# Designs tried in a protein design run: designed miniproteins, single chains. Part 82

Each design is a single chain, and the fold is of that chain. pLDDT is the mean over its residues in the fold that is shown.

## One batch from the design tools (miniprotein)

Design m3019
Fold by ESMFold2-Fast:
Structure m3019 (fold): chain A 83 residues (1-83)
Amino acid sequence: MEAELREDERLIREAVRAAEEKDYEKAAAYLRKLSESSFPELAAFAKAALEELERTGELPVPRAAALRLIWIGEQTNLEYPLK
């Protein structure tokens, strides 16, 4: 779990940076890896963000930043996230 948790954090950070730099090819690669995460909410959000990027050719920075919020919520609010 520790190595997986650290890797997901790294991928999120790199996806946000790629979105900030408008390097959407790198952003797509990081989103694809995140869509394979064992954390279901993070994986689902990353898959949706990847599909949006593939459809529009762009990943807005707020969309990439939302991955961090989802990841934090899944890690720190494991009892139940408030809807």
Scores: mean pLDDT 75

Design m3020
Fold by ESMFold2-Fast:
Structure m3020 (fold): chain A 119 residues (1-119)
Amino acid sequence: MEVSGSFSAPSGAKTELRLLSDRAATLSVTFTDSNGNTYVARLTVYLEDGAERRAAVSVEWGKLTSPDGTYTPLPNASVSASASYDPERRELTASGSATFTVDGKTYTVSGSITVRAAP
């Protein structure tokens, strides 16, 4: 099984791509603003259980409030995401973007995930 991803984020952003199972993967983007506040955006793709093998996606984002990864969701986000599953290529794919404004500055994070050899 192989997982790959791509992203676009503010300069200095840290990314983490994590394979959770043969049916799920997460892409996390973390960045710090000029005031020392840290923000996280997370895209998760997963294949739902069922006869239809439906691809699903979730997007989370917020201000990081502790070093252990706990964050407070920011309510004024614009989020867009999509997912698909190709049974012939055994490929689970998702893409997402989040745009949010903090301290008068607008930030956009976008990313995609592909899990190859999905079931």
Scores: mean pLDDT 72

Design m3021
Fold by ESMFold2-Fast:
Order: sequence, then structure tokens, then C-alpha cells
Structure m3021 (fold): chain A 66 residues (1-66)
Amino acid sequence: ALPPGVEVEVEGADGTLVGRIVARSLADEPAAVATARAIADRLGLDPAEREALVDLARAAARLAAE
């Protein structure tokens, strides 16, 4: 059976949950990427950290499609 979706939780440096990225299919990739960018902006992440979070969102959508 295929999983219902892939979920990525993002925590701040203090371990507090800042946001959650959820993808159930490749169709969710744009929304997952938008959520990742919003979290990165909220946390003031540098460009490398922002790209890593966006890549994680894309990977979640792809994994959900498998």
C-alpha cells in the first residue's frame, strides 16, 4: 500500500516546532516549496539553509508520489 503522504517537521534551534511541510503527491510540490520558503523567511535562514529546506520539500513530494 502507498503511504498517505510524506511529512517534514521543521524545528527551531530551541527544538520548538516552527512549521510542517506535507506532500501527498507531486501535485503538492509547489505548495510544499512555498511552505518551505515561508518557514525559511520566518527563521531568517541563509541562502544555503533555505535551499536545503526547499530541496527537502521537493524530496517529500517525490517520495509521496512513489
Scores: mean pLDDT 73

Design m3022
Fold by ESMFold2-Fast:
Structure m3022 (fold): chain A 65 residues (1-65)
Amino acid sequence: SSALKEEIRKEAIRLTAEALREIGDALQEGIDSGDREAMDKRLEEINKKNVEKIKAAEEEWKKLE
């Protein structure tokens, strides 16, 4: 079970790193375009996707407790 928990931890870290890169890209595109509404919409979409991924990871973790 410790190996499976480690894989879940690594996946959570990878997903967090991916989310931070996507947020950084969205902010940079917002600066470059000056389109605040498009930036805010993209950030909302990133947040929604990441909430779903975190929930899935938490459910997998619970199965190992």
Scores: mean pLDDT 79

Design m3023
Fold by ESMFold2-Fast:
Structure m3023 (fold): chain A 90 residues (1-90)
Amino acid sequence: SKELILRAIALALRAIGLELDAEKLLKTSKNKEAIELAKEALKLAKEALKLAMKALKTKDEDEQKKLLKKAEKLLKKAEELLKKAKELEK
């Protein structure tokens, strides 16, 4: 469905945004714990992007929904890790 395609695009853009935020923190942080959290967030965001891109290529709507749900779960974890990393910078 067009709705699932638009959702996949939205999740892909969200993943790219998290990758950029994580890479910025990795470039600017001197806190070892914040760096490790940002590295893990970056890894999860990259995996979420791969799943969202697979969803765009998937012809089965049920498989597409499962891929999108998994991508969303990974993005939520990445956001939580990045939030903790930013809190360590304060």
Scores: mean pLDDT 88

Design m3024
Fold by ESMFold2-Fast:
Structure m3024 (fold): chain A 89 residues (1-89)
Amino acid sequence: AEEHIKKGKEYEKKGEYEKAAEHYFKAGLEYAQEGKYEKAIEYLEKAISLLPEDSKKAAEAYLALSQIYELLGKYEEAEEYLEKALKAL
């Protein structure tokens, strides 16, 4: 996760937002695998903020957020992110 955060920040500083988003997305997924859901949400939201709302990568990040919120028992938020993922496809 830490290496992906470093690369994400480097690409973001260069204005390479799609590459930055890919690294933040990977960091978010690694934090989710470790059960660090608060950090997973933070980096998945950062990835989304750097992407067009209708992009496939944004859809993948919305789907990951939906799954994390479901694991946390936050079903309303999970449904909202699932709807955003479907609209981005």
Scores: mean pLDDT 83

Design m3025
Fold by ESMFold2-Fast:
Parts: structure tokens; C-alpha cells; sequence
Structure m3025 (fold): chain A 61 residues (1-61)
């Protein structure tokens, strides 16, 4: 599916300093890839304002 595209979007959002967008993209990627743990970590990182962590979980999940 489009897991790579979602991971790329998360990384781009983190580079723009948008923690919410990064977390949303990471969460979408995790759900699409059936990796709920990565999705939850991405969402939590975004909620904490950590765009880099949110994108990292999106890429790894």
C-alpha cells in the first residue's frame, strides 16, 4: 500500500516543525501497516510536541 508515502509525509512534516502533522502522518502509516504500537507512539509524540519522535515512529512503524 502507500506506507512509504505516509512515512515520507511524516518526515517532511517533522522537518517543517509541525508535530501535529508529523504525528497524524505517522498514525496513518501505522494503522495502514497494521502496526498499532507504532501508530500509538507517533500520536503520543505528536501530543507531546515532539515532531522528530512522531516522524521517527511513523517511519519505523
Amino acid sequence: EDAKKSAEAAKKAAEEGDATAAGTAGWQRGVMGNNKEAARKAAQAASDGDAEAAAEYGLEG
Scores: mean pLDDT 61

Design m3026
Fold by ESMFold2-Fast:
Order: sequence, then C-alpha cells, then structure tokens
Structure m3026 (fold): chain A 63 residues (1-63)
Amino acid sequence: MELDELIAEAERLGKEAGLSPEQIQLLVDAVRKQLEAGVDPEVIRRGLPAAVQTLAEKERARA
C-alpha cells in the first residue's frame, strides 16, 4: 500500500516536471530502495519534490 502510493506520487511529480521515462524510473527505483532500507515513508514523500527537481536540473544540464 505505502509503496504503491509513493510510486504513484513519484511518477505523477516526475511527469508533471517533464522528466524522461528513464529519470522517472530512476526516481521510482530510489523510492523502492529507500523503503527496503527501512526509511520512513513520510520522509521519502517529503523528499520527492527535491529529488524531482534534482533530476530535472540534470536533464536540463545534459543528463
């Protein structure tokens, strides 16, 4: 449940920010890895906008 919610939120934010499918997949993979490592889902959710911005900046700067 929490994993599916976080993946959906990551995909939504990435798509809205204009991330490539590859970057959205990287974001989703990072979310899965953090949950598997026992990171609090709320901490992951709060970090999503910053992660999306970082990936968007890399894309604009020759990702």
Scores: mean pLDDT 78

Design m3027
Fold by ESMFold2-Fast:
Structure m3027 (fold): chain A 74 residues (1-74)
Amino acid sequence: SDREVARAALGGLVANAAGLEPSPNAFDPRIVAAWHALSPEERAAVVERAKAAVAEAGYNPEEVDVVAAELEKL
């Protein structure tokens, strides 16, 4: 689904930004902690890159905003 692709893209890019092993699960506790440790500017950059990757793959980039909002609540 578009949302599964968005979770994989955002989770992977957050892991990369934090120097962690790639994770397709944005809701992994290590990825959640890494997301909250990023600055607002770093989060914006990661979301932008995830949207670009999702759109290039032919999926809905707006689903990345939904995943980011869910991640922020964790």
Scores: mean pLDDT 80

Design m3028
Fold by ESMFold2-Fast:
Formats: C-alpha cells, sequence, structure tokens
Structure m3028 (fold): chain A 89 residues (1-89)
C-alpha cells in the first residue's frame, strides 16, 4: 500500500511537470513528445491510485485535468488526457 502511494505520487508529479513543459514548448515535435509522455505517466499514476482507493484515483485524476487546464494546454490535448484517464478509472 505505502509503496504504491509513493510510486503513484512520483508519477503524478512527473505528469504535472511534463504538462507544464508541453505548455511552454515552442517546437511541435518536443510538445508532442511531452504531451504523449504526460498522458502515459498520468494514466499510470491513476491506475496505481485506483489499486489503493478508487475515490482517491478520481480526485487525483481531477487534479491532473485541472492542472492541464490551468497550464493553458489546447482543448485537443485536454480531451486526449481526459479520455485516456477515463479508461484508467
Amino acid sequence: MEEKIREANRLYVAALVLLVGASIAKDPAERQRLVDGAIETAVEAVKLYKEVDPELAKEMAENILRSAREAGLPDDVIERLEKEIEKAL
């Protein structure tokens, strides 16, 4: 339990860092790489949270989506992130 929470928290922070990086990236290829990495990392974090507590997974998923919106990511990126996270829940 404790190890899963710690790993989920590491992935959660990593996903947020990648989302912020994507929001400021000037190069389209770099932005795409950061977006893809953020989605993959966020999904893994949500899956680990779900193994601990499904309600916690939903809260953390909402936090990730809120952070992506606050970072000013395009609607298509937010939609992809939301869809992939929903599949993990």
Scores: mean pLDDT 86

Design m3029
Fold by ESMFold2-Fast:
Order: C-alpha cells, then structure tokens, then sequence
Structure m3029 (fold): chain A 66 residues (1-66)
C-alpha cells in the first residue's frame, strides 16, 4: 500500500515546512517591530538575518522533496 506511505511522507514534509515558515514569519515580524521601535541593535539584526537565511534554506530543501 504505497499510497499511505506517500501521503504520510508528504504530510510530514508539509507540516515541517509550515513550522519553519511560521518561525520565519515570527522572526521577520519581531525584526520589523524592533526596527520600528529603535530597539534593534546591529548584533541582533545580524543574528536574526542569519537565522532567517537558515530557515529559508531548510524550507527550500523541503520544497525540493515535495
């Protein structure tokens, strides 16, 4: 029964993409808010940007597997 295995694998990949996308969105919003309030330091900006880039790379890897 190959269909169940394909469905479960796809669901797992989609769920992981959703989690990564949610984390990316949350970080992007946090960055935007801190920038608006003037609380964003250069060090914090670099850390957030690095993490956003890492999340984007992971999302792309999952998209290739879908």
Amino acid sequence: MEERKREEERKRLVEEMIRLGSEHTALAIERWLKEKTGELSEEELEEIERRLEELNERIRELEEKL
Scores: mean pLDDT 79

Design m3030
Fold by ESMFold2-Fast:
Structure m3030 (fold): chain A 80 residues (1-80)
Amino acid sequence: MKPLSEEQRKQLLEAGVIAAAQAEMSGGDPEKAARVAIRAMAKRLGVELSDEEIEELVKEALKKVKEDPEKAKKQAQKAS
């Protein structure tokens, strides 16, 4: 297995950030939303991710939402 390309990792993180921000704006569960979105994007990209890699991406997506909520909300609005 080759490591994720930077582009693939970026798409996975962006999907997680968008889903987490949308869930936070709607009073949902950001962690659960990010996990679902990352798994869905991995399937779309044809990428094999371990549960550990998925959890790391979820944590990173949630951290990005926490560090820059306005940027995350803008990304979520563009995706909506």
Scores: mean pLDDT 79

Design m3031
Fold by ESMFold2-Fast:
Structure m3031 (fold): chain A 72 residues (1-72)
Amino acid sequence: EAEELEKKGEEYEKQGKLEEALKYYTKSAVLYSKQGDFKKASKSLKKGGKVAEKLGNKENAKLLYEAADQLE
């Protein structure tokens, strides 16, 4: 379920496991999009973008933010 993947992302982020957090946020966004929940998909992509920034991956963060904006 997309919500469970987002929750796992939040748990990994809280533990400082940023690469795992990013993977789960992007997986939840994909599932939300397939379900037609573009608002929640956008939210998960924005969370992923913030995590990508913390990882120093500016390019990936930009792509995630752009994808989130296109869903709204």
Scores: mean pLDDT 86

Design m3032
Fold by ESMFold2-Fast:
Order: C-alpha cells, then structure tokens, then sequence
Structure m3032 (fold): chain A 86 residues (1-86)
C-alpha cells in the first residue's frame, strides 16, 4: 500500500498535469470541492457519533485519521480517472 506521503506526492503531480488543460483543471477543481464537502460531512458525523458514544479524543482523532487516508485514496482515484479521460 502506498504511504500517505506517496499518495499526496502523486495527487500533487496529477494536479500539476491537470493544470496544463483548463477544462481538465476545472474537472479536477470540481472533484476536490465535492470530495472536500463529503469529507467535512463525514468528519462532523464521526465527531457527533464519538460524543454520543462517549469516545475519547484519541479514539475520535484515530477515526478522523482513517477518514483522511480514505479521502486521499478517493481523490487519487478520481484524479486518475479525470486525466485518463482527458
């Protein structure tokens, strides 16, 4: 499995490639906005569920860290798909 650092490096490289074409860049930007909104909603849900379940701050933070890893993987897959269709 690629590390978080490796995924972030690939995301940056794909975004740099997308920036060469304004239409591809617009699709990448739209995907980032949509995925960021979904992540914010999921993080808010994790915090609310953690509070309701009486979870510690460390347990909530661990769940958010797992969500961040999933977000990076989802963004990477979406950017790869956009560039493959360009």
Amino acid sequence: MPSTRERLAEIRALLAEAAKDPEVQARADAAIVALTAEREARVAAIRAEGAAAGLSEEEVDARIAAEDAAFDAELLARLRAILAEA
Scores: mean pLDDT 81

Design m3033
Fold by ESMFold2-Fast:
Structure m3033 (fold): chain A 73 residues (1-73)
Amino acid sequence: MKKFEKGVAEVHIKTPGIEATYRGIILEGEATEDSVKLRFADASPEGRDAVVEAEFKGKIEKLEVKTLAEIHH
């Protein structure tokens, strides 16, 4: 299990059935071998004041998290 720190980040995740990338303000997150759960504030103007929870279940083939510092390199 790995927990993500609150901050602006990019998360890229791949399972056998889905590949997704999200950018936003991560409020909390937790990853295991078989699942990734994220809670984040939607950074888009359309998602104003929205808190979104996303959960990916199944074998995690790839999980990459980039912090604000890495995004601005």
Scores: mean pLDDT 63

Design m3034
Fold by ESMFold2-Fast:
Structure m3034 (fold): chain A 65 residues (1-65)
Amino acid sequence: TREQLIAQAEELRAAAEHFLEKGIDPENARKAIEYARRAIELAREGRLEEAQEALEKAVEALRKL
């Protein structure tokens, strides 16, 4: 659902922001934050398929951390 996508993206954003704050892999941390924010934006607009794609990219960036 839209609410689940937003919740997942917010959790990924928070995790990535934590890694960025600690100086852990800033490049991938910033990418994860960017994609997570994009997923939240798209989900709020009702563009759920695009939000899911952005969320998947955020997960990929976070996995590299």
Scores: mean pLDDT 83

Design m3035
Fold by ESMFold2-Fast:
Structure m3035 (fold): chain A 62 residues (1-62)
Amino acid sequence: SLRQQLGLALLREDPKALSLLKELLEQGEDLRDLIPLIEELGFTKDPEIAKLLEEWKKKNPE
């Protein structure tokens, strides 16, 4: 699962995590449980990731 690969890559601080995150956000995958980790690791400092995450949150309100 790409979602599981993202989780592992985030924990390992693997550069692959950035590309996987972009792909999953663009696909509209439910990443709700991973959002706190994404924010804590500073991925939202990337303007493209911040934009994709904002758009994802608008489509998946809660």
Scores: mean pLDDT 75

Design m3036
Fold by ESMFold2-Fast:
Structure m3036 (fold): chain A 61 residues (1-61)
Amino acid sequence: MADSVVARARRIYGGLLTDEDIEELRKAAEEGKPLQKVWDRIYEKMAEKAEKELGVKIEPV
């Protein structure tokens, strides 16, 4: 269920997801497409936004 995927993503990543990212996840889930490519794109966007908003560079810990 697409809503379930969206809810899980919001729970894990919170407000870092944009409306466009949420829509891409929902559409991919509804179409039964692999979410891996959507996640790759979203992950890059989240890292960039978090770095700009926090004023620090995010390193894998």
Scores: mean pLDDT 65

Design m3037
Fold by ESMFold2-Fast:
Structure m3037 (fold): chain A 93 residues (1-93)
Amino acid sequence: RAVEHLRRAIEALEKAIEAVKSGNIDEAKKWVDEAVRHLVEAGDVAGTTPEMLEALRAIGEAKKALDSGNYDEAIKWLERAVEAVRRALERLE
């Protein structure tokens, strides 16, 4: 179950990145919130790992960048979040 939540978090973050690139900021924020939900569920099932915390911190920075209109910075933080979730997934597999 935790592995499935981490996979869903990656999918949501990748959709958020594409939404930012397309200028659909409200859609990007929706996918970011979906990714957070899946990360929280993964932590609830398997315990919160350092990589999950890194992903949540990167998402927090991405949200600040989105709110400030710094979309290039938002994409960089979302990409960092994807990498952190992938490392969390590898730890649990």
Scores: mean pLDDT 87

Design m3038
Fold by ESMFold2-Fast:
Structure m3038 (fold): chain A 77 residues (1-77)
Amino acid sequence: MEITVVDPSGREFKIPFKEGMTYKEVADKAKLYTLLHLPEGKIPAQVKKIVFVETSDPNAKPVLKGDTLYVPVVLMK
């Protein structure tokens, strides 16, 4: 199965997705090497789209809206 990944600049990528993949594994496959402070754990199986959103709040949590998962990340400076 494929999943759509949107980086903090709005670029979209299709990556292969397997059940049990982590946030880090998805970021690595999308080549998003500048993402800091990724959430721990596995991505929910119902997710079809992941949007990485830049934030200054280190306590911000992922939000699932339908089949789209919004993931707060801190960018490397």
Scores: mean pLDDT 74

Design m3039
Fold by ESMFold2-Fast:
Parts: C-alpha cells; sequence; structure tokens
Structure m3039 (fold): chain A 79 residues (1-79)
C-alpha cells in the first residue's frame, strides 16, 4: 500500500540520517530526529494524515540536510 511504502522510505531515511548525525557527534540532533520520525510513523499508521503533514513540515524546518527527501515523502502523502 501507499502507507507501507512511505513507512519503508521513512525508516530507510531515518537509519541513514541518524547514522550520519551520530558520526558527526550531533547526538541531540539524532535523538530529536528519531523522535520526530517515530511520531510521523505513528501518525501514518493511525491514518492521521494532518498530524503526519504537520510533523513532516517540522522535520523539514529542523533538519535541512534531509529536507529534500522529506519534501518528496510529503508530496507522496499528498498525492
Amino acid sequence: SQIENLLKKLQELFYRSATALIKQKRLDDALAFGRLVGEIQNSLQNKDFSKALELLDEAIRRFPDVAAELQALKKELQS
């Protein structure tokens, strides 16, 4: 399903990005990113698309290094 594909892409982005932040010693950013990703995943699983979009916008604002990939996920969710 579309939601399953979005969850998979979000999980792959999380592992890649969190690993990069940890290697950069940006542990607080890695934890904050993980928290937001977890909340987005929960919102998608609950079909709370309004909350998922709100959280994606927050993640795009706070994590410019992955903003383009998050914007792509947002567009898929809005389609």
Scores: mean pLDDT 84

Design m3040
Fold by ESMFold2-Fast:
Structure m3040 (fold): chain A 93 residues (1-93)
Amino acid sequence: LDAVRAAIRAGAAEIGAAALESPDAARAAAEAAIARVRALLGPADAETAEALAGALRVLGARVIAAAAESAEAARATADRFADALVSQAEAAF
């Protein structure tokens, strides 16, 4: 679980930084984070992996929208949704 928490937080930070470059960079960062989380959970936790994947894509979309306002909004949005995702992952285990 600690590795999954770390992957979610690192992924959210990468999405936040990428959104300041372009929406496509943010989407690529979200898919990279999804691949890392899926690799950590494996096939036995496929349902949890797909739920977290969906949530990471939503995080990406919201961070892209926040980045249009400011860099601070993008970082704050990434941090808030990372905390929610970590809580979701903890509840699944």
Scores: mean pLDDT 80

Design m3041
Fold by ESMFold2-Fast:
Structure m3041 (fold): chain A 61 residues (1-61)
Amino acid sequence: MEEEARKYVEDIAREILREDPHASFKEILERVKTKVQNDSSLSPELKEAALKIIEEEEKRL
């Protein structure tokens, strides 16, 4: 689950960077967080794991 959440976060971040190559790392993290929260196809466990990964990255900023 943690590995799946990490891959999901990375894939979404890459998509955002492709659409907006001028986005700051902080903007990318905020956008990924919004997409995770609004993605109804994710299981509650996967969503929670993904949000924890994003929180850890935000703390490093």
Scores: mean pLDDT 78

Design m3042
Fold by ESMFold2-Fast:
Structure m3042 (fold): chain A 84 residues (1-84)
Amino acid sequence: MEKKIKEEAEKLRELLRQAVADARATGNAGSAIGRVMTAAIEGSKEVQKYVSEALEELAREVADDPVLAKTLRQAAITLKNIIG
């Protein structure tokens, strides 16, 4: 497994965690998560798959916020559909 793919996936995972924290603070999940989705789409299929898994994990962590959790799950589904 190429080291560069893992490094890209880790950077996007960190960006996603920051986006989730910002969404919780501002109440605006759509724009913050949308930026991460755009970055993931520009990446490789392996990176997209890793980000999709991270979105599902974060949705479980924020289950106390059902709107944010639903937004994260929907983003994961959208990314999985792009992967095919």
Scores: mean pLDDT 75

Design m3043
Fold by ESMFold2-Fast:
Structure m3043 (fold): chain A 86 residues (1-86)
Amino acid sequence: SGDELHDLYKKAAELAKDDEELKEELEKIKKEVGDFIEELKKKYPEAIEGKLPKEVLEKLEKEAEEKEKEIIERLKELIEKHEAKK
C-alpha cells in the first residue's frame, strides 16, 4: 500500500543519514519513480485531461500498484543491506 511505501521510504531516509550508498540508491529510486510517472502520463493522456474511462483507470491503477510493489521490495532490500553492515 501507499502507507507501507511511505513508512519504508521514511525509514530508509533516516538510515541514509549515515549511509552514503543508501542515500545514492534512494536518489536513483526518486528518479526512476519520476520517469515512471512521466511514462504513465504519455501512455494514458486521458488521465491528465480528466477523461478517464473505467478500463483506462483500472489499467493505470494496476501499473501503479505493480510499480509500488517493486519499489517496496527494493526499499526492503536496501534496508536489509544497511542492517547487515552493522
Scores: mean pLDDT 76

Design m3044
Fold by ESMFold2-Fast:
Order: sequence, then structure tokens, then C-alpha cells
Structure m3044 (fold): chain A 65 residues (1-65)
Amino acid sequence: SLEEGRKIIEELAKRFGISVEELIKRLKQALPEMETNPVVRELALKDLEVSEEELEKMMEYVKSL
């Protein structure tokens, strides 16, 4: 659900010490490459320390904005 994607983003924003708004902005900018480039997607999974399912929920939420 979109609510799950937002909760994951909120938890990551706290972990990285940035605002939810700043993280959403960065995710929006990276979104096309994360969807089409497997290398960028794998780096995002490692850097954010999220599962593929969690990343997919985050991307779905960001697309809804």
C-alpha cells in the first residue's frame, strides 16, 4: 500500500538524518534509473539497506506524488 511506502521512507529519513521531503526529492530524481538500470537498483538496495519489496513500495509511493 502507499502508506507502507511512506512509512519506509520516514524510517530511512530518520536513519540518514535528513527530512522526509529531501529523501522524496532524491528518490524522485533517481526513480527512472532505479526502474530501468539493474546496477542502480542494486546500489540503492545496498545503500538504503532495504529489501527489493520495500524499495518497490517506496517507488510506488513516490510515483503517487
Scores: mean pLDDT 83

Design m3045
Fold by ESMFold2-Fast:
Structure m3045 (fold): chain A 88 residues (1-88)
Amino acid sequence: SADELLQEAFRALSNGDYDKAVELAEKALKERPDDPGVYLTLARIYLAKGDYEKALEAFRKALELMDPDSPLYKIAQALLEEVERRLA
């Protein structure tokens, strides 16, 4: 299931296995293409990996799919702005 894939992705992320974490999160995305939580997971993995361009893409996609009034939206927006500053 997508939830099991995301759990495995977080485990891989915690172990510093970023490539495995990306692979697992991308498999979850194929099962749930419109889930902002999957895009946030990908964004976090890319951010940890130092892949700022891909992190920015994933954060933007997550924000498109989120409720703008949610606290999670505001957190994701702040992280996106941080990534944009690092690329500027």
Scores: mean pLDDT 85

Design m3046
Fold by ESMFold2-Fast:
Structure m3046 (fold): chain A 87 residues (1-87)
Amino acid sequence: VKGVKKLFEEALELEKAGKYEEAAVKYKEVLKVNPNFDEAIKGLALSLEKLGKYDEAISVLKEILKINPKNKTAKDLLEKLEKLKAA
């Protein structure tokens, strides 16, 4: 329980520092512990978008949805990214 909050705080600090590769790694670690952590899902998608890794962002969101098919945050982000890539 305490470890997830610390990992998320570390990911936020890395994101604020513009270290998007390192932030994405930490957000993935948060999601391994709590796959429904909406703020970590958002942070991971944002970090991958900032890196221009749109295909990786889409792939990760699809993996989250395999584990949690009803996660609205992951569904909404996936739909948005797929539409942006298709346009």
Scores: mean pLDDT 82

Design m3047
Fold by ESMFold2-Fast:
Structure m3047 (fold): chain A 81 residues (1-81)
Amino acid sequence: SQLELDIEIGEALLLIAKAIALNYVKKHRPDLYEEFKKEVDKIVEEAREKLRNATSTEQIVDIVKEAIKKINELTDKYIAK
């Protein structure tokens, strides 16, 4: 179904965003990598739980956008430390 495909794509986007953010922090702030990883893993896991309960494409889009926004804001915060 389209909903199942949308969830699969959403999960893939979250994993890609996580990988990019982790690699960025590891290169620029290796001293903060482990703390950052714990916080980004929490954001991704919370988003994945929401995706499993999503009933529309619009909900999936909103969940993924919000999670990516949180990952970006967290990354900026860690780099500014």
Scores: mean pLDDT 89

Design m3048
Fold by ESMFold2-Fast:
Structure m3048 (fold): chain A 130 residues (1-130)
Amino acid sequence: SELEERERKAGEETFKLVEEEMEREAARILRESGAERVEREVVLESGREVDLLVVIDGKKILIEVKADTTRMTREELEELKRDAEENGAILLLVAPEEGLTPEGRRLAEELGIIPVALEDLAETLEKIRA
């Protein structure tokens, strides 16, 4: 049981490191794309934390970053979507292309969340600007 607990903890720590690097890369892309504001680890009025809060061309965007989108529950995504609506924000779920599974993409789209591969983030921002 201790070996299984160690392997599980090592996996969770690896995902957190990958997600932190992706958040830094996303923030860089957002700033290079002309975002007026880019804030990390934002606590909303609901008490919920989001990875990024962005303002670009007067549009507010909340971004959640995941190494694998299947690690989020439907309930967690529904709560985050409610927070985005209360803030008048567009909600993006960002993952690397390999982490953005067909199941995760479908779930996000069903909930009115925009699933985005990190590699496509700049292109997605151009579409939001228009």
Scores: mean pLDDT 82

Design m3049
Fold by ESMFold2-Fast:
Structure m3049 (fold): chain A 114 residues (1-114)
Amino acid sequence: PFLATRSEEELIEIDGDAEAVRELLARLQAGAQKALGLDAADAENLALGLLSFFLTIGVTARELVAQPTAAEAEALINEAIDKRYAEGKLTAEEAAQLRALAAFTAELLEAAEA
């Protein structure tokens, strides 16, 4: 599976907060290596793909790193998904798949703190 759609530099330009982007990418990479046993390159590609997804649904790295817990980060992502679903921009199946991706992201963030 290939989730990386943007480089770190492109993500920084879109998000507008270079420090938040770098912090979130580092946390997701650490979580992926700890929870999934991925090598550094695969962990980086996963982190870039996840952040590209968040920006696509209107969630910034700054908003995510400001959340006190992984559960609150998941809730923020799900709020953005629910808003897009209510606006008719997502099918029920797409919304369910994206909520699963939000839960997976929370697991990686929690693993990074361990």
Scores: mean pLDDT 81

Design m3050
Fold by ESMFold2-Fast:
Structure m3050 (fold): chain A 68 residues (1-68)
Amino acid sequence: GAAADLDAALAFLESRPSFTPSRVGDDTIVAKHTGSVTELIGTALRLIGDFPALEVKVKGDTLTVTAK
């Protein structure tokens, strides 16, 4: 379900040294990114593909993942 997918997405982002993820409420992850734009966009596309129950948005250096 979306909650399990959100927990898996959080664990994935925590495993990446270029990301600093934080949980905001029960349904949202906000991750700051310090690596390349290519890594940021590639990570967002992977999350979209792997977790279709989650909404993924990129704004500047910030990746936001929300349960649908």
Scores: mean pLDDT 82

Design m3051
Fold by ESMFold2-Fast:
Structure m3051 (fold): chain A 63 residues (1-63)
Amino acid sequence: SHEEEVLREIEEWVDKEAEKAGLSEEQRKQALENARLAVRRLPDDLEAVRAAVETHITDLKAR
C-alpha cells in the first residue's frame, strides 16, 4: 500500500539520520518506533512527520 511504501522510505531515512547523529543502537530503535507511530498518525503530512522525527532525534542525542 502507499502507507507501507511511505513507512519504508521514512524508516530508511530515520535510520540514516540517527546514524549521522551518532545515536546508540537502543536510541536508534526508539527513533524508528516513534517515526512509525508518526507516519501512522499523520500519513498525509510527511513534513510534520519529518519535523517530529528530527525533534525526537535531537532530544535523544542530548541524553
Scores: mean pLDDT 79

Design m3052
Fold by ESMFold2-Fast:
Structure m3052 (fold): chain A 82 residues (1-82)
Amino acid sequence: MEAARRDGEALRAQGEEAEAAGDYRLAGVQYLGAGMSYLLAGDDEAALEAFRKAVEMLEKAELDFALELLLTFARGSARDLE
């Protein structure tokens, strides 16, 4: 499917851009979309690579998200003490 391959390439590029920007959550979602689009296009090799990148990005996003939650909680508690 031509549209699915095109969508996969676009999502892969967006994922790479988000990864370069440090937005690992967005990068993970974009790479997941690229992988699914590549599967629909019959490109299993590109799909597997995209899925591996998605897992890597989501793992980084989970750590960043946990750190942001901890920072937000610490700042909130400090303000409540004021």
Scores: mean pLDDT 76

Design m3053
Fold by ESMFold2-Fast:
Structure m3053 (fold): chain A 106 residues (1-106)
Amino acid sequence: MPDEDEVLEALALMAKSVDDIASSKHPPTLEDVITLVKLGIQFADQGRLDDAALFLERALENARKANAPEEVIKLIEKALEYVKKGDIDKAKKLAEEAIELLKKAM
């Protein structure tokens, strides 16, 4: 069982990875999209909805740049909409579906 401090430390390290991705000259990959979607949902789970929305918006932009399947793009858009509405359970379910489709596309 990861404790809350371990989860927050992992989120901080992952947020640094997002800054590295944003500063890199490499085009975004499907793996980058998975990382951003996971971060968005973890921030939502911690009640940090503004951060969750920001990471899901970045995931959506990167998904479009990486030519992700249109089904994945639609799932991320819908997950972002539910985060903005505060329906975290629905947002998490849609984000998990997007991650599974991204893993199959890799």
Scores: mean pLDDT 77

